# Designed miniproteins, single chains, continued (4): the designs that were tried, part 11

Each design is a single chain, and the fold is of that chain. pLDDT is the mean over its residues in the fold that is shown.

## One batch from the design tools (miniprotein)

Design m12352
Fold by ESMFold2-Fast:
Structure m12352 (fold): chain A 116 residues (1-116)
Amino acid sequence: MRGGIVLAVYGHPGASPERLAEKAVEEIEKAIKELNVPTDLYIVAAGDVSRRAAELAAERVKPLAENIRIVHLDAEDPYGAFALAHEEAHRIGEELRREKTDLEKIVLKAVYVPPE
C-alpha cells in the first residue's frame, strides 16, 4: 500500500528559491504525515526559481519519500507558468491513478510565492 504526492511549485521571477523551497517542504512533510504510508513524490516546477526551489525541497525531504521525481517545465511567460505547473500536476496525478494500482491515495498540492 503506497501513497503519491504531486506538488505544483511556482515562484514569481525575483522570488527567493529558498523561501519557496521552505513552503514546499512544509506542504510535503504534512502530506507524507497525513498519508502515513510509503510515498512517491512528484514535484512539478515551472521556471527557474521554481526549478531551484524543487531541487532544494527534494534534498530536504529525501529521507521521508520512497521515490522523488522533479518535472521541470520551461516557462518564459510568468502568467502561464503557474497554469502549466497545475495542468502537468493534474496530468501526472491521472496517469498515476491509471498505471499504479498500488497507490491507494494520491494528494495534489500547490505552493506559490507572490512578487514582493
Scores: mean pLDDT 78

Design m12353
Fold by ESMFold2-Fast:
Structure m12353 (fold): chain A 75 residues (1-75)
Amino acid sequence: SAKETAEKAIKEAKAYVEAAKASPTANQEALKRAEAFLKQAEKAYEEGNYLTAEMYAALAINYAKEAGVKDVKVE
C-alpha cells in the first residue's frame, strides 16, 4: 500500500539522515536540507498524504547522500 511504502521510505530516510549527522565531515548545507525534507515527509505522513511523504523521504535520502552518506540499507 502507499502507506507501507511511505513508512519504509521514511525509515530509510531517517537512517540516512542519522548516518550523515554522525559523520564529522558531512556537508552541513546538504545535511540541513536532508533534515528539512525528512520533517516534511513525517508531516505529510501524519496528514495521510502518503505519496507526498514518499517523495519528501526520497529527497531527504538524496540530500543525505550529497552530505557524504552512501549505501545505507534499512529493513
Scores: mean pLDDT 85

Design m12354
Fold by ESMFold2-Fast:
Structure m12354 (fold): chain A 80 residues (1-80)
Amino acid sequence: GELEKKVKELGELLIVTGETISEVHPELGEKLKEAGKYLLENYKENPAKLGEEIGEELSKINPEAGKSLAEGLKELEKSL
């Protein structure tokens, strides 16, 4: 479905972003790659739940990024 496609696209974007920033921010880069892989493995699950799970993990390194990701996935579920 459209939601599944958007979750996979976000997962791919997070992996690429994580790879790109890993030289400057290794911990954040690794967490973004882990979050992206988690979305690709679980794209059929509820997006808000996925956002809470990966947002919590990312928040341990960067609270603002974790919150933004969780909110974005909740809004994606509501808007589609």
Scores: mean pLDDT 82

Design m12355
Fold by ESMFold2-Fast:
Structure m12355 (fold): chain A 87 residues (1-87)
Amino acid sequence: SAEEEIKKLFEELLELLREAGVPEEVIEQLRKRFEEMIKLSKTDKEKAIKLLEQIEMEIALLTADWPEEVRKRISEILKKIHDILLK
């Protein structure tokens, strides 16, 4: 399902952040925000997209000093989630 694919993509993203040394409390906060986004996607798609954009901004700030290749990879995962959410 679309929900299962979004969850899988997000968990892959969180694992990448965890491996790079992002604290577990930050990982858990991001997971909760993504779970809220998935819930919103069932009732208010526009609100879900807005929440995803906020999550994208927060991740961009967390990874601003990381190598460009890694940041692009993260952005590609987030774009895939966004594209699924729009369908």
Scores: mean pLDDT 84

Design m12356
Fold by ESMFold2-Fast:
Structure m12356 (fold): chain A 55 residues (1-55)
Amino acid sequence: ADEELAELVERTREAALRSRDEGLRMAGQAVDKAAEAGDSKAVQELARILAAMAA
């Protein structure tokens, strides 16, 4: 696992708890990085964070 990408996922989760707009902005950036790295686990985790914000 990419440690920097895992930290970015956790930062995105924390941002989402503080602000929906900040969480969405961070999630967009994190998804791009995860896709470029080919980290399907990080992409799935980010998708769960986004789904939770949408519910």
Scores: mean pLDDT 76

Design m12357
Fold by ESMFold2-Fast:
Structure m12357 (fold): chain A 100 residues (1-100)
Amino acid sequence: SAAQAIAHLQEAIEYLRKAKEIARSEGLDDAARQADLAIRHAQEAIRALEAGDLRGALGHAQLALEHAKKAIELARGTPAEEQFIKAMEHLGKAIDALRA
């Protein structure tokens, strides 16, 4: 459902914000940049869902997931990695809810 997708997108945004803060504190500017892009796309996915645009929401959720994956590569072995993995899990659940 759209409500379940929004809930998972909101959870993903919170984990991305935590990951971004840790990445910034560790000097991982590129990982923080990817987190910021993932947050923006997740927010656009929520806006699309609120407007009834399921296709736009799916596209933005997929872009958020791709930026989160790039952030994980850049944050490997750091305290930020776990938060990015949690964000990716919730983005995946949002995408599954949008495809159902």
Scores: mean pLDDT 91

Design m12358
Fold by ESMFold2-Fast:
Structure m12358 (fold): chain A 75 residues (1-75)
Amino acid sequence: SEVKEAIGALLFGESSAPEAVEYLKKNPEAIEELAKALKKFQEAGGESAFRIVEKTVKSILPEELYEKVLKAIEE
């Protein structure tokens, strides 16, 4: 799935991360899927696991997209 590939690239800082950013810009629904994936990391691995993955995502995403992900996590 293109959505799963994009989410994985962003969570783990893969070389395809730039293509994943472009995918999120064109497919806003993928922001909700990324937020869900981050929540799963927090639920399974606690705060430490969440912070590692969140830091990677924050370093890759444009500020506007990152803020949308944070809002989706808080809802």
Scores: mean pLDDT 81

Design m12359
Fold by ESMFold2-Fast:
Structure m12359 (fold): chain A 74 residues (1-74)
Amino acid sequence: SSEEIEALGEAALAELRALADRLLAQGHSVNEVVAALSRRATALLDSEADPRARAALKRAFHEALGYLEERYAA
């Protein structure tokens, strides 16, 4: 359902943001964090066949990158 796809995207975004925050707190570079987010997003996409769910996961990944860029620019 649309609600399940929205919830999937929100959960993925929360997971990717938490991963970014954790790696930054551990002293990883922004490039290392981007690589980690990309690996996790790829794993999530590879496990999902539904085009709508895949679109939500791609959106979550791009929003997580935006979050990281805003934190890095500050």
Scores: mean pLDDT 86

Design m12360
Fold by ESMFold2-Fast:
Structure m12360 (fold): chain A 60 residues (1-60)
Amino acid sequence: SSMEKEVEDWVRQLEETARRVDLETFERLAAVALRSAEQLFPDELVEKFRRRVEEILRRR
């Protein structure tokens, strides 16, 4: 679906950002992105996005 593709695009953008910024800056940006996702996407996609963000944070 178009929304699933949008979530994957947001994840890709965050993965690229994680490589370029420090952890503190990334945590702030990820929090903003998660808040936006909660307003725009259904709960299932928000949970998928949250899990992907947590995985990115764990791999840093």
Scores: mean pLDDT 84

Design m12361
Fold by ESMFold2-Fast:
Structure m12361 (fold): chain A 97 residues (1-97)
Amino acid sequence: VADEWEKRLAPKVPEAEKKAKAIVEELRPELEKEFKDTVSQEELDERIKRAYTAAAQGLLAGLPEEEAREFAWRAARDPMGSSKPIVEELERRLAEL
C-alpha cells in the first residue's frame, strides 16, 4: 500500500537529500571541467539538477552511496530523454519499499 512505504521513507528523506547534495557538490567541479567550454551555463545547471534527482532517488531506494553517485554521474552526462528510463526504474524501486 502506497501510504505504508511513504511513511517508512519519510524519516530517510532529509538524510538522503543531504547525501545527494554532497554527491552533487563532489561531482560539480568535474562536470564544470568537462562541460564548461562545451555547453551553456543553463545546460550545465540542468545536468547538475538531474544528478541530484538521480542520487536522491537512488539513496531512497536503498542503493549504496557509490552506486547513487554512479547513477548521478550517468544522469548528468546523458541527454534528458536517455536518462528518463533510469529515473523511472528508481521510482519503481521506491514504490516497492
Scores: mean pLDDT 69

Design m12362
Fold by ESMFold2-Fast:
Structure m12362 (fold): chain A 86 residues (1-86)
Amino acid sequence: NKKREAILRAIGLVLRAIGLKLDLELKIKKGTLTDKEAQEIIKEAQEIKEEAEKLIKEYPEVKSLAEKAIKLAEEVIELAKKYLNE
């Protein structure tokens, strides 16, 4: 069932984005976030965004879940970039 697989993949992307945001926020709170780690987090968030955008294109029915993953990934990118710019 390709539709069921697409839904599970979309949920997986949301969970990955949540985990990445929590990891970033924890590192910021502890004062342990390095520039290299911030760049790696940005790259992972960009990959989540790209995968979610591809998934919407192939399976429009997962749009709501995939857009949630995109929004979370964009929030992670903005937060990590703020660290690098300050």
Scores: mean pLDDT 87

Design m12363
Fold by ESMFold2-Fast:
Structure m12363 (fold): chain A 100 residues (1-100)
Amino acid sequence: SEKEEVKKLLEEEVKKAVEAALKAGRIDPEIEIELIFAESMKEAVELAEEYRKKGYHAIIKTVTSKKSSIEKVADEIVREAQLLKPGEKLVAVVVFVPDK
């Protein structure tokens, strides 16, 4: 499905962006970054709240099938991780929004 392909592409782009930021010393290596997918914005809000209760910094992002959207979301996740202190945890909750 288009959604599963976009999920895979985003996971690959996030991994690439995080590895580049770690090599550049822009992210602390003790920071944990988790990427999860929600079926709706309502589910994303509920998941973000659950993860915050577990001690995570939680952000919500929307992604489309466009390469520019995938790259933008990956870049935004890296920027959020750069604001964290050693030992902190980030979860990015992503909702796929199909192009019409």
Scores: mean pLDDT 86

Design m12364
Fold by ESMFold2-Fast:
Structure m12364 (fold): chain A 85 residues (1-85)
Amino acid sequence: MKYRLVVEIEAESEEKAEELAERIRKAVEENGGEVLGIEVIGNTVLLDAVFDTKEKAEKAAEEIKKLAEEMGAEIVRLEIIEIEE
């Protein structure tokens, strides 16, 4: 089984959204995840990532929440979904 992390965050500006996207990518990679996609559309960051364990996905999600708080961004969606291989 794998765990999918889906995140949607609204930043204060497009520049901050791009910075947040880069930091989110690093948080996923540092926690052993694979980024399937990361997009910046205006002020919105969309992330789709997979992890081999729920614990790794939860740690990445926690770091992403802290990054959003530090950057004054609003988390619109944050979901961890168990997927069958």
Scores: mean pLDDT 85

Design m12365
Fold by ESMFold2-Fast:
Structure m12365 (fold): chain A 90 residues (1-90)
Amino acid sequence: MDELIEEAKKRHEKGEKVIVTLYGDDFNPPNVQRLIDEAGIDGLKGGGHAGPSISVLEIAKEKGVPVLHAEFTGPRDLVERAEELFKEAL
């Protein structure tokens, strides 16, 4: 994670458009918050367990960072909630 944040930050400082992809356990609120706050990413892609992913989608929306693609796993009720939030954010 630290290497990904540092690379994203360097590209952002060069004026590049930075879109980061995170999957599985890395698609979580602390990691996404660090990428937005420390690296200034322009967009997010990825997916993981639906519970943490709901919080990720809420953080991205609050901070104005688009989630361009997302996939969710876990209990059906949580997956359906995450998919609905993602569709509303498109």
Scores: mean pLDDT 84

Design m12366
Fold by ESMFold2-Fast:
Structure m12366 (fold): chain A 62 residues (1-62)
Amino acid sequence: SAKVKFSDGSEGEATASSSGIGYVVANGRVYILDASKLKKGAKVTAVDVVTGEVLEGEVTEA
C-alpha cells in the first residue's frame, strides 16, 4: 500500500487494483486515482466516488 497526503491536510492509505485503479480512504471519504502513479514523491489526483470532488495529493510512502 502507498500513503498519500492531500492538499486539504488529510492522509490516507491507497490500494492498487490489477485494473490500474487505486482506492484511498481519507477523512472518512473514498477516492479513486490512477494506481500507476502510486510511487513515492509522485503527485496524484483523487476523485471522490460519491461527490466527484477532485483532490490533489502527493505519495509520501510506497
Scores: mean pLDDT 80

Design m12367
Fold by ESMFold2-Fast:
Structure m12367 (fold): chain A 76 residues (1-76)
Amino acid sequence: MKEQIRAEVEAFRARWAARVAAHPDPELAERLGRASLEVAELLLKDAPMEEIEELNEKYLKELEPAVEELRARLAA
């Protein structure tokens, strides 16, 4: 399990780096990717699912304003 998750995290990092380079707001894109990777890293540490869900919920709340701002920029 851990080895598979690590491989998936590394593959995601490679794909995400390419997308960030092409993104109109690379700072915000990188922040969104970092949040996803942080949740994945808790799985690698064998953190309880409760802790993983708590971190995911925290990021949904913290990043929602930034995501809305990005949507506004892309729609304008």
Scores: mean pLDDT 66

Design m12368
Fold by ESMFold2-Fast:
Structure m12368 (fold): chain A 104 residues (1-104)
Amino acid sequence: MAEERLALLREAGEEIRKTFEDGKNDLKSRATAAYRAGGPAAAEAAVKQGLEDMNKRLKEAYDRLAERTGSRRLAESTYRSGVKEMKEFADKVLAELRAEAAAA
């Protein structure tokens, strides 16, 4: 049924959205903890590793979305957008930590 397919699509979208939110929270937490332990260099290393881990998880989630929808092009486009958003968030977190360090 078309209704069944639409429900599956909406659930997949919510799963991806939650993965983004959890990923942002995890990245910020890791960066802050690393900064406290080893300063800016440690925070940058933690962010790089966190982004690589997140990009892998996002790709897996979007590959599953492509399987469910039959639209690999749509999945690839939204994945690229998601990767860009996560990098922008990571850059913002590092900038905030550097500003806090300069003020302290």
Scores: mean pLDDT 76

Design m12369
Fold by ESMFold2-Fast:
Structure m12369 (fold): chain A 61 residues (1-61)
Amino acid sequence: SPLQRALALMDADGDGVIDEAELDRLNAAGFKLTPEQREELLGRSPTDPRVVKLLQEVLAA
């Protein structure tokens, strides 16, 4: 699913936090993140329910 692909891109480093490089990979892969959405995701765990919800909203748009 698109959500599973997005989560895999965000967990590439395996460090448990989302960084700018992971967000850049999402944008390069065609996930249209706004600056506000990037700020909300940055520094959070990829397993955070808020991160999953935000990615679902991006994919639904």
Scores: mean pLDDT 74

Design m12370
Fold by ESMFold2-Fast:
Structure m12370 (fold): chain A 64 residues (1-64)
Amino acid sequence: SSELDERRREIIAEGNRELDRQIAELRETFTGSPEELRRQVLRIQDDVSLEVGRRVAELQREAA
């Protein structure tokens, strides 16, 4: 349905904004090696992806 598709897009868009914000903050405050920075970025990406996936799964269950 168009409403569910719109809600899914909003959840993903919110996740992308949060990801960008956290990575920008990390880059602003980070003092360490490029390898350590990369590992922290990947951790943030994994955390945001997991949360987005959880919210999308909840939306799908509510729609069933």
Scores: mean pLDDT 87

Design m12371
Fold by ESMFold2-Fast:
Structure m12371 (fold): chain A 85 residues (1-85)
Amino acid sequence: SEELKRFAAESIAEVIQLIKEEAGDSPRALAAGKELADILNEIRNAETKEEIIEHLKRALEILKETFGEDSPAVKKLEETLKQIE
């Protein structure tokens, strides 16, 4: 649905801002932000709920690898996934 797509896109945008605020402009943070911006565009073009979930899970793995499983960015995206079902 368009509401689900918008919610997922807004969540990725918030995570990108959170990375910028908490991790600054380090090369790792900038690289993760670019990858998430690409995923944001993929979510906006997704046709199914399953595609949206796959893109969110890919974003979550990038965040876990870059910032660790206990990072605020990871926790925010995990909450988003739980709300989507």
Scores: mean pLDDT 82

Design m12372
Fold by ESMFold2-Fast:
Structure m12372 (fold): chain A 93 residues (1-93)
Amino acid sequence: NALQEKIKALEEQLKKTDDPEVKAEIYRELSYLYYQLGDYKKAAEYFIKSVEILKELGKLRKSEIVPLGFAYMYAGEKRKGFDLIIEGLKLAE
């Protein structure tokens, strides 16, 4: 119940904001809540939305690239996920 209420509140906040940084934060929290709920595909999809916004804003951390790749794998985009994992590992060297 508490997780579902938090999800509803965040989805309502998401509808009311146009700020990309605020959207990225809400998507990150939704990702974590769906992970706790056991919905790993939705968790991955929201994580992707959060990180892609941060990438567009030039705020993507190198440490996020490999997790982004795994999130794409979990969301069913295996080739894109694999390519991002290889990219992130090269940047970590």
Scores: mean pLDDT 83

Design m12373
Fold by ESMFold2-Fast:
Structure m12373 (fold): chain A 81 residues (1-81)
Amino acid sequence: MAPSLDVETKNTPEELKALEADPSKRQQAHQLAIKEVGSRLLGLGAVEDYRLGEITLEQLEEILRKSGASEAFIKKLLEKA
């Protein structure tokens, strides 16, 4: 049960809405940034495997896609690999 509804309808919801609107957009951008960083680290390890001849360039692309990397990022990394 939520006995605090009355508080939300008076003052708290205005502050919470402002916080929710800002952190919602920030959280979305932050999540994308985390995915990109994680993808880059995963990609670096995969690039090393590719250099060792253990995987193909196609497999490297697949690993990056599984990480949720953007097409632009994948294309740039593949051009260098």
Scores: mean pLDDT 60

Design m12374
Fold by ESMFold2-Fast:
Structure m12374 (fold): chain A 110 residues (1-110)
Amino acid sequence: MSDGQKLLEEIIKKLLEEGIKATITIRGDTIGIETESEEGAKKLKPFLEELQKKYPNIEVKVVGNRIVIVDKSGSLSKVSPEELKELAEKFEGVKVEVIGDTIVLEVEPL
């Protein structure tokens, strides 16, 4: 599994573990995360700091309820939409849609 796939898997797992409802949008080397509230995004801040330590080639920007992660290594863009869809479909509470070169994940924790 590539670093890009591992990065996405860690994000999905953390959202589900913390009970944070979010929309994840993946295009090229960019992961956008939109939580329902700024409080949801704030809960993710310690996790995002840990991600930057594990994946030194990522850049993270947080504005309100929106988080943008850019993978400067290019490992994420090397993963096909089909492979990212298969990865996400392994998780209960995640709905996946592929729109051209863009993947949209709806994370709905129980």
Scores: mean pLDDT 84

Design m12375
Fold by ESMFold2-Fast:
Structure m12375 (fold): chain A 85 residues (1-85)
Amino acid sequence: MAAEEAIKETIARTEEAIRSASAIGAQFSTEEEAIAAIEERLEKSFEPARKAIEEGKKTGDKELIEAGKKGLEEAEKLINEARYG
């Protein structure tokens, strides 16, 4: 359950961050402020996956570690598609 939640939450947060990126960019008068706000949102989207990996290492839960890594991989794919596609 916790492993599945980490993957789903990371993906959901990353999708929300990507969808809101256009709106965030439109709200700021400077390109630097827009980029900083978008990057902050994207970094927060990785938190569930990072926490899952750390917690899995503490408890010896391989499934939780793998779930966290999978969440990060999926998030990276979504970001790359949004930036380059």
Scores: mean pLDDT 74

Design m12376
Fold by ESMFold2-Fast:
Structure m12376 (fold): chain A 78 residues (1-78)
Amino acid sequence: SPEFEAEVLLALGEMYLGIANVLEKQGKYDEAIEAYEKAIRLFEEALKLVPEDSPVAQEARRNIEYAKKKIEELKKKK
């Protein structure tokens, strides 16, 4: 179902946020940015599959905001 597909995409995006956080702590800023960008794409795909007010959509939007903020912070270190 689209709802289940969105949940899988949300979980995969959250996995990439975890990878990005580890890379960031290691000072691998370019790799961390790439991982955050991959997470955002997965969350954006999840948002296409569910209603705007769904729990999945709310979590995906929070995670997109988080990842975007992290990308901006890391880009300033270059």
Scores: mean pLDDT 90

Design m12377
Fold by ESMFold2-Fast:
Parts: C-alpha cells; sequence; structure tokens
Structure m12377 (fold): chain A 98 residues (1-98)
C-alpha cells in the first residue's frame, strides 16, 4: 500500500519533468523512512511504465549502496586501522633500506 503511494508520486514527478536521479534519491529516502523493502518497490514497479521502473531500480541501487557503505564503515574498527598502520610502517622500512 505504501509502495503504491510512492510509485504514484514517482509518476507525478516524472510528468513534471523532474530528473530521474532526483526522483530516485527521493524514493530511496522515503522508502528508508517508511521501512519499505527495496525488493517490494521493484516488484510493484513491474506493471508500470518504463520510466517508473527505471526510477525504482535506481532507488533500489541507492538503498543497497547505502547498506554497503554502512558495512564498510563498520569495518573501520581499530583493528582494521592498526593493520593499515602496520602496512604503512612496513613500507617505510623498505624505503629506508633502499
Amino acid sequence: DKVEELLREVEERLRRGEPLEEIAEWLAERARELGVDPAAIERAALGRPREVRRVATLAEIRILFDLLRKMVRESEDPEAQEMRRRIEERRRKLLEEA
């Protein structure tokens, strides 16, 4: 139900000539706020015009990319930073021996 309302707004924004990327960003943000599954948006868009399906796909990509960014951010733990420091120290020693 919420997904159908979101896709109706996407159609209205497309009719107003808004850029696909801006509509996709808006859709991704609204879906996140409402706790909507990205896959549910894609499924609901299957019966809609091509431009609506493109916006849904772009929004899903943005949501998935944000999830990947969170995973990368969580891997910025102190142990990962210590490993990078050790790699830098090893490079420095190799340069001193040259």
Scores: mean pLDDT 72

Design m12378
Fold by ESMFold2-Fast:
Structure m12378 (fold): chain A 85 residues (1-85)
Amino acid sequence: MEKAREYALEKAREYIEQAKKSTDKNKILSYIQAAVFYLSLLDPTDPEAVELAREVLELIKEKTSDNPVAQRIREELEARLAAVE
């Protein structure tokens, strides 16, 4: 049923908003990793999941561009988005 999808979308959105509001680079990275975990439970072609993945990419570019773990997450998300037709 849709409950698992709705829960994953809700949690991904919550962690993205926490990352947007945080100024601590370590907390931002932790929130990004949590959001990516919940996005990984969703269909990569889901339009809402695609939108949230783009928001995570924006956060990495703006707030964690110098972090190698964040850059690896960025590359994985960019590859995932490139596979969506």
Scores: mean pLDDT 81

Design m12379
Fold by ESMFold2-Fast:
Structure m12379 (fold): chain A 85 residues (1-85)
Amino acid sequence: GHMNLEKAKELLEEARRLLEELRRLVEEGGPVERAIGLLLRIMGILLDLEELVKKEPENEELKKILEEVRRIYEEARRLFRQHPA
């Protein structure tokens, strides 16, 4: 319902913030342990959104938010592979 959509929007905003933090960390050559932590946090958000969509499989707005977070996670994985370890 509306509560799940609002939670999904909050999760999307957090995922965007974490992606930007990961991008900056990778560009600056920051600690790999922090990069791992950011990637795992984005993965957790993706899993939470998959559970929300599973509970409301006919909610097209939730599916759109899930697809946005999938794109964020794919970008995060790509950025992580570029991190100098």
Scores: mean pLDDT 86

Design m12380
Fold by ESMFold2-Fast:
Structure m12380 (fold): chain A 74 residues (1-74)
Amino acid sequence: MDRQQVLDFIDAALAAGQITPDEAAQLRRLLYDEGLSPEEVMVELLAILDRRGLATPAQREEARARARAILAAE
């Protein structure tokens, strides 16, 4: 996953009303200011969606795949 893909997902979730502008801004800060990987920021986005009951089964599996990739990259 690249940075642009994560930004596209954040923008799509914001446009769909699935996250707030404040949550979108926090995810962008994690990516740009805190230096988190695109995979780590995607896991945070999917965690927000899951807590709100808005994550699809496919999005939950994607989050699991990204978490595994983060662990494997160590």
Scores: mean pLDDT 73

Design m12381
Fold by ESMFold2-Fast:
Structure m12381 (fold): chain A 65 residues (1-65)
Amino acid sequence: SLGEKVRALNTALAQGASRAEIARVLGLPEDATPEEIAEKVRELLKQTGAAPEVIESHAEAVRRL
């Protein structure tokens, strides 16, 4: 579910997961670019009603992986 994906993303980021691990959580190929991962994060969090600052904070976290 959407909520399960958000929970998995938050857990992975808190544990310092790799870019490939974050991509898997989001249902993307392991070789997805940082831009593709960040955009998927924005789409996911926007659907949950997250505030813009929270969305961008998570997107930047995955870009820095």
Scores: mean pLDDT 79

Design m12382
Fold by ESMFold2-Fast:
Structure m12382 (fold): chain A 68 residues (1-68)
Amino acid sequence: GFEEVKKEIAKILSTEPSLKELAEKLLSLSQDEFLEAVSKAMKEASPEIAKKLEEIVLRAALQGIIRG
C-alpha cells in the first residue's frame, strides 16, 4: 500500500546524506505532499537514486496505490 511505498522511498533517500531529513519527513506527508517532495528529491539526487525513485513511483501509480 501507500505506507510501504513511503518506507521504500524513504529507505532509498536515507542513503544520501543531503536527503536524510527529507526521508524522515516523508513518512508523515499526505499523498500530494509526498509526490511533490519526491519530485524535488529526484532533481537533487544522483542519477542512480533518481531512477530508482521514478521506477517505484511509476509502479505504484500503475497499481493504483498512489496517484500518478
Scores: mean pLDDT 79

Design m12383
Fold by ESMFold2-Fast:
Structure m12383 (fold): chain A 67 residues (1-67)
Amino acid sequence: MIQRIEQAVGQVAGLVPDKARATAAAATLDYLQGKMSLEQMRARLAAAGLTPEQVAAVAAIVTQAKA
């Protein structure tokens, strides 16, 4: 499980702009740790300036890692 979480965080970092990377990493970790819903994670990513396509890609990666 830990390896999948590390891989998901690395993949997310590759998809987001540098200025949004810290916010994206925090949001994905909170979701993977069960501290945040998927909808709250999506909202936080969108607020950080990610496109709908980037938000969808991040959601796909982290939901696969959480399963």
Scores: mean pLDDT 76

Design m12384
Fold by ESMFold2-Fast:
Structure m12384 (fold): chain A 75 residues (1-75)
Amino acid sequence: MEEVREEAIKRLKEIGEKVYENFDKLTPEQKEEVIKVLNEGNKKVQELIDAGASREEVLKVIDETEKKVDEILKQ
């Protein structure tokens, strides 16, 4: 349980750092999109952890969040 939470926090932090490093290169619309994706991903991960979801379910949401972030950064 605590291990899943720590892993989720670490991975979300890594995604956030990736966004931070590229933020100044983004258009205004890309900035809005990436912030929305990060906020939605963080909310879903917290809801799943609070509900006692499996590690696989938590990591799937994180993977989808990272994929969406990468797509925005590559636009």
Scores: mean pLDDT 82

Design m12385
Fold by ESMFold2-Fast:
Structure m12385 (fold): chain A 75 residues (1-75)
Amino acid sequence: SLKEIQKLVDEGIAQLDAAKTVEEAEEIMAEYTKRFNELIAKAPEEEHKEAAILFTSFAIYGTGKIFDLELAERK
């Protein structure tokens, strides 16, 4: 359901906020992408568009977090 996807996004963002290294953030992104794909496979088609929008927000957040961590590692 969309509620489960929102909960997954909220949980993923909290995990990303706690990440200290690029490797840790990448592992979190991979795990949550896998869990999202599993939820989408079970979701009705009418929920897919909103589910994709919610997870796109998570993906943008994660990409930004990884970028910040990469800059910290290079300096």
Scores: mean pLDDT 82

Design m12386
Fold by ESMFold2-Fast:
Structure m12386 (fold): chain A 91 residues (1-91)
Amino acid sequence: SEESKRLQKKIEEARKEMLEKGGAEIAKVLGEAQGGMIVMKGSSESLGSSPDEGRRLIDEATKRGEEAEKKGKEEGEKLKKKIEEEKRKKE
């Protein structure tokens, strides 16, 4: 049906938007962690940087990335449910 196709398209677009936002935040967090690790481990070798700091950055970035992914997935599911509920109200 036309209504069904319209709803499916809207859900798909909403899903893409949520995934894109989550993916971008995960990429940002991982990039920060990677940069920190490189500085501490190799690119500034003469400084003898602390491995504890690098580990902390990686751990925190990973946790934030996981939270961003989970948040994006939850928001996507909520949005799908909200769209479905709006359709129910329209009927």
Scores: mean pLDDT 57

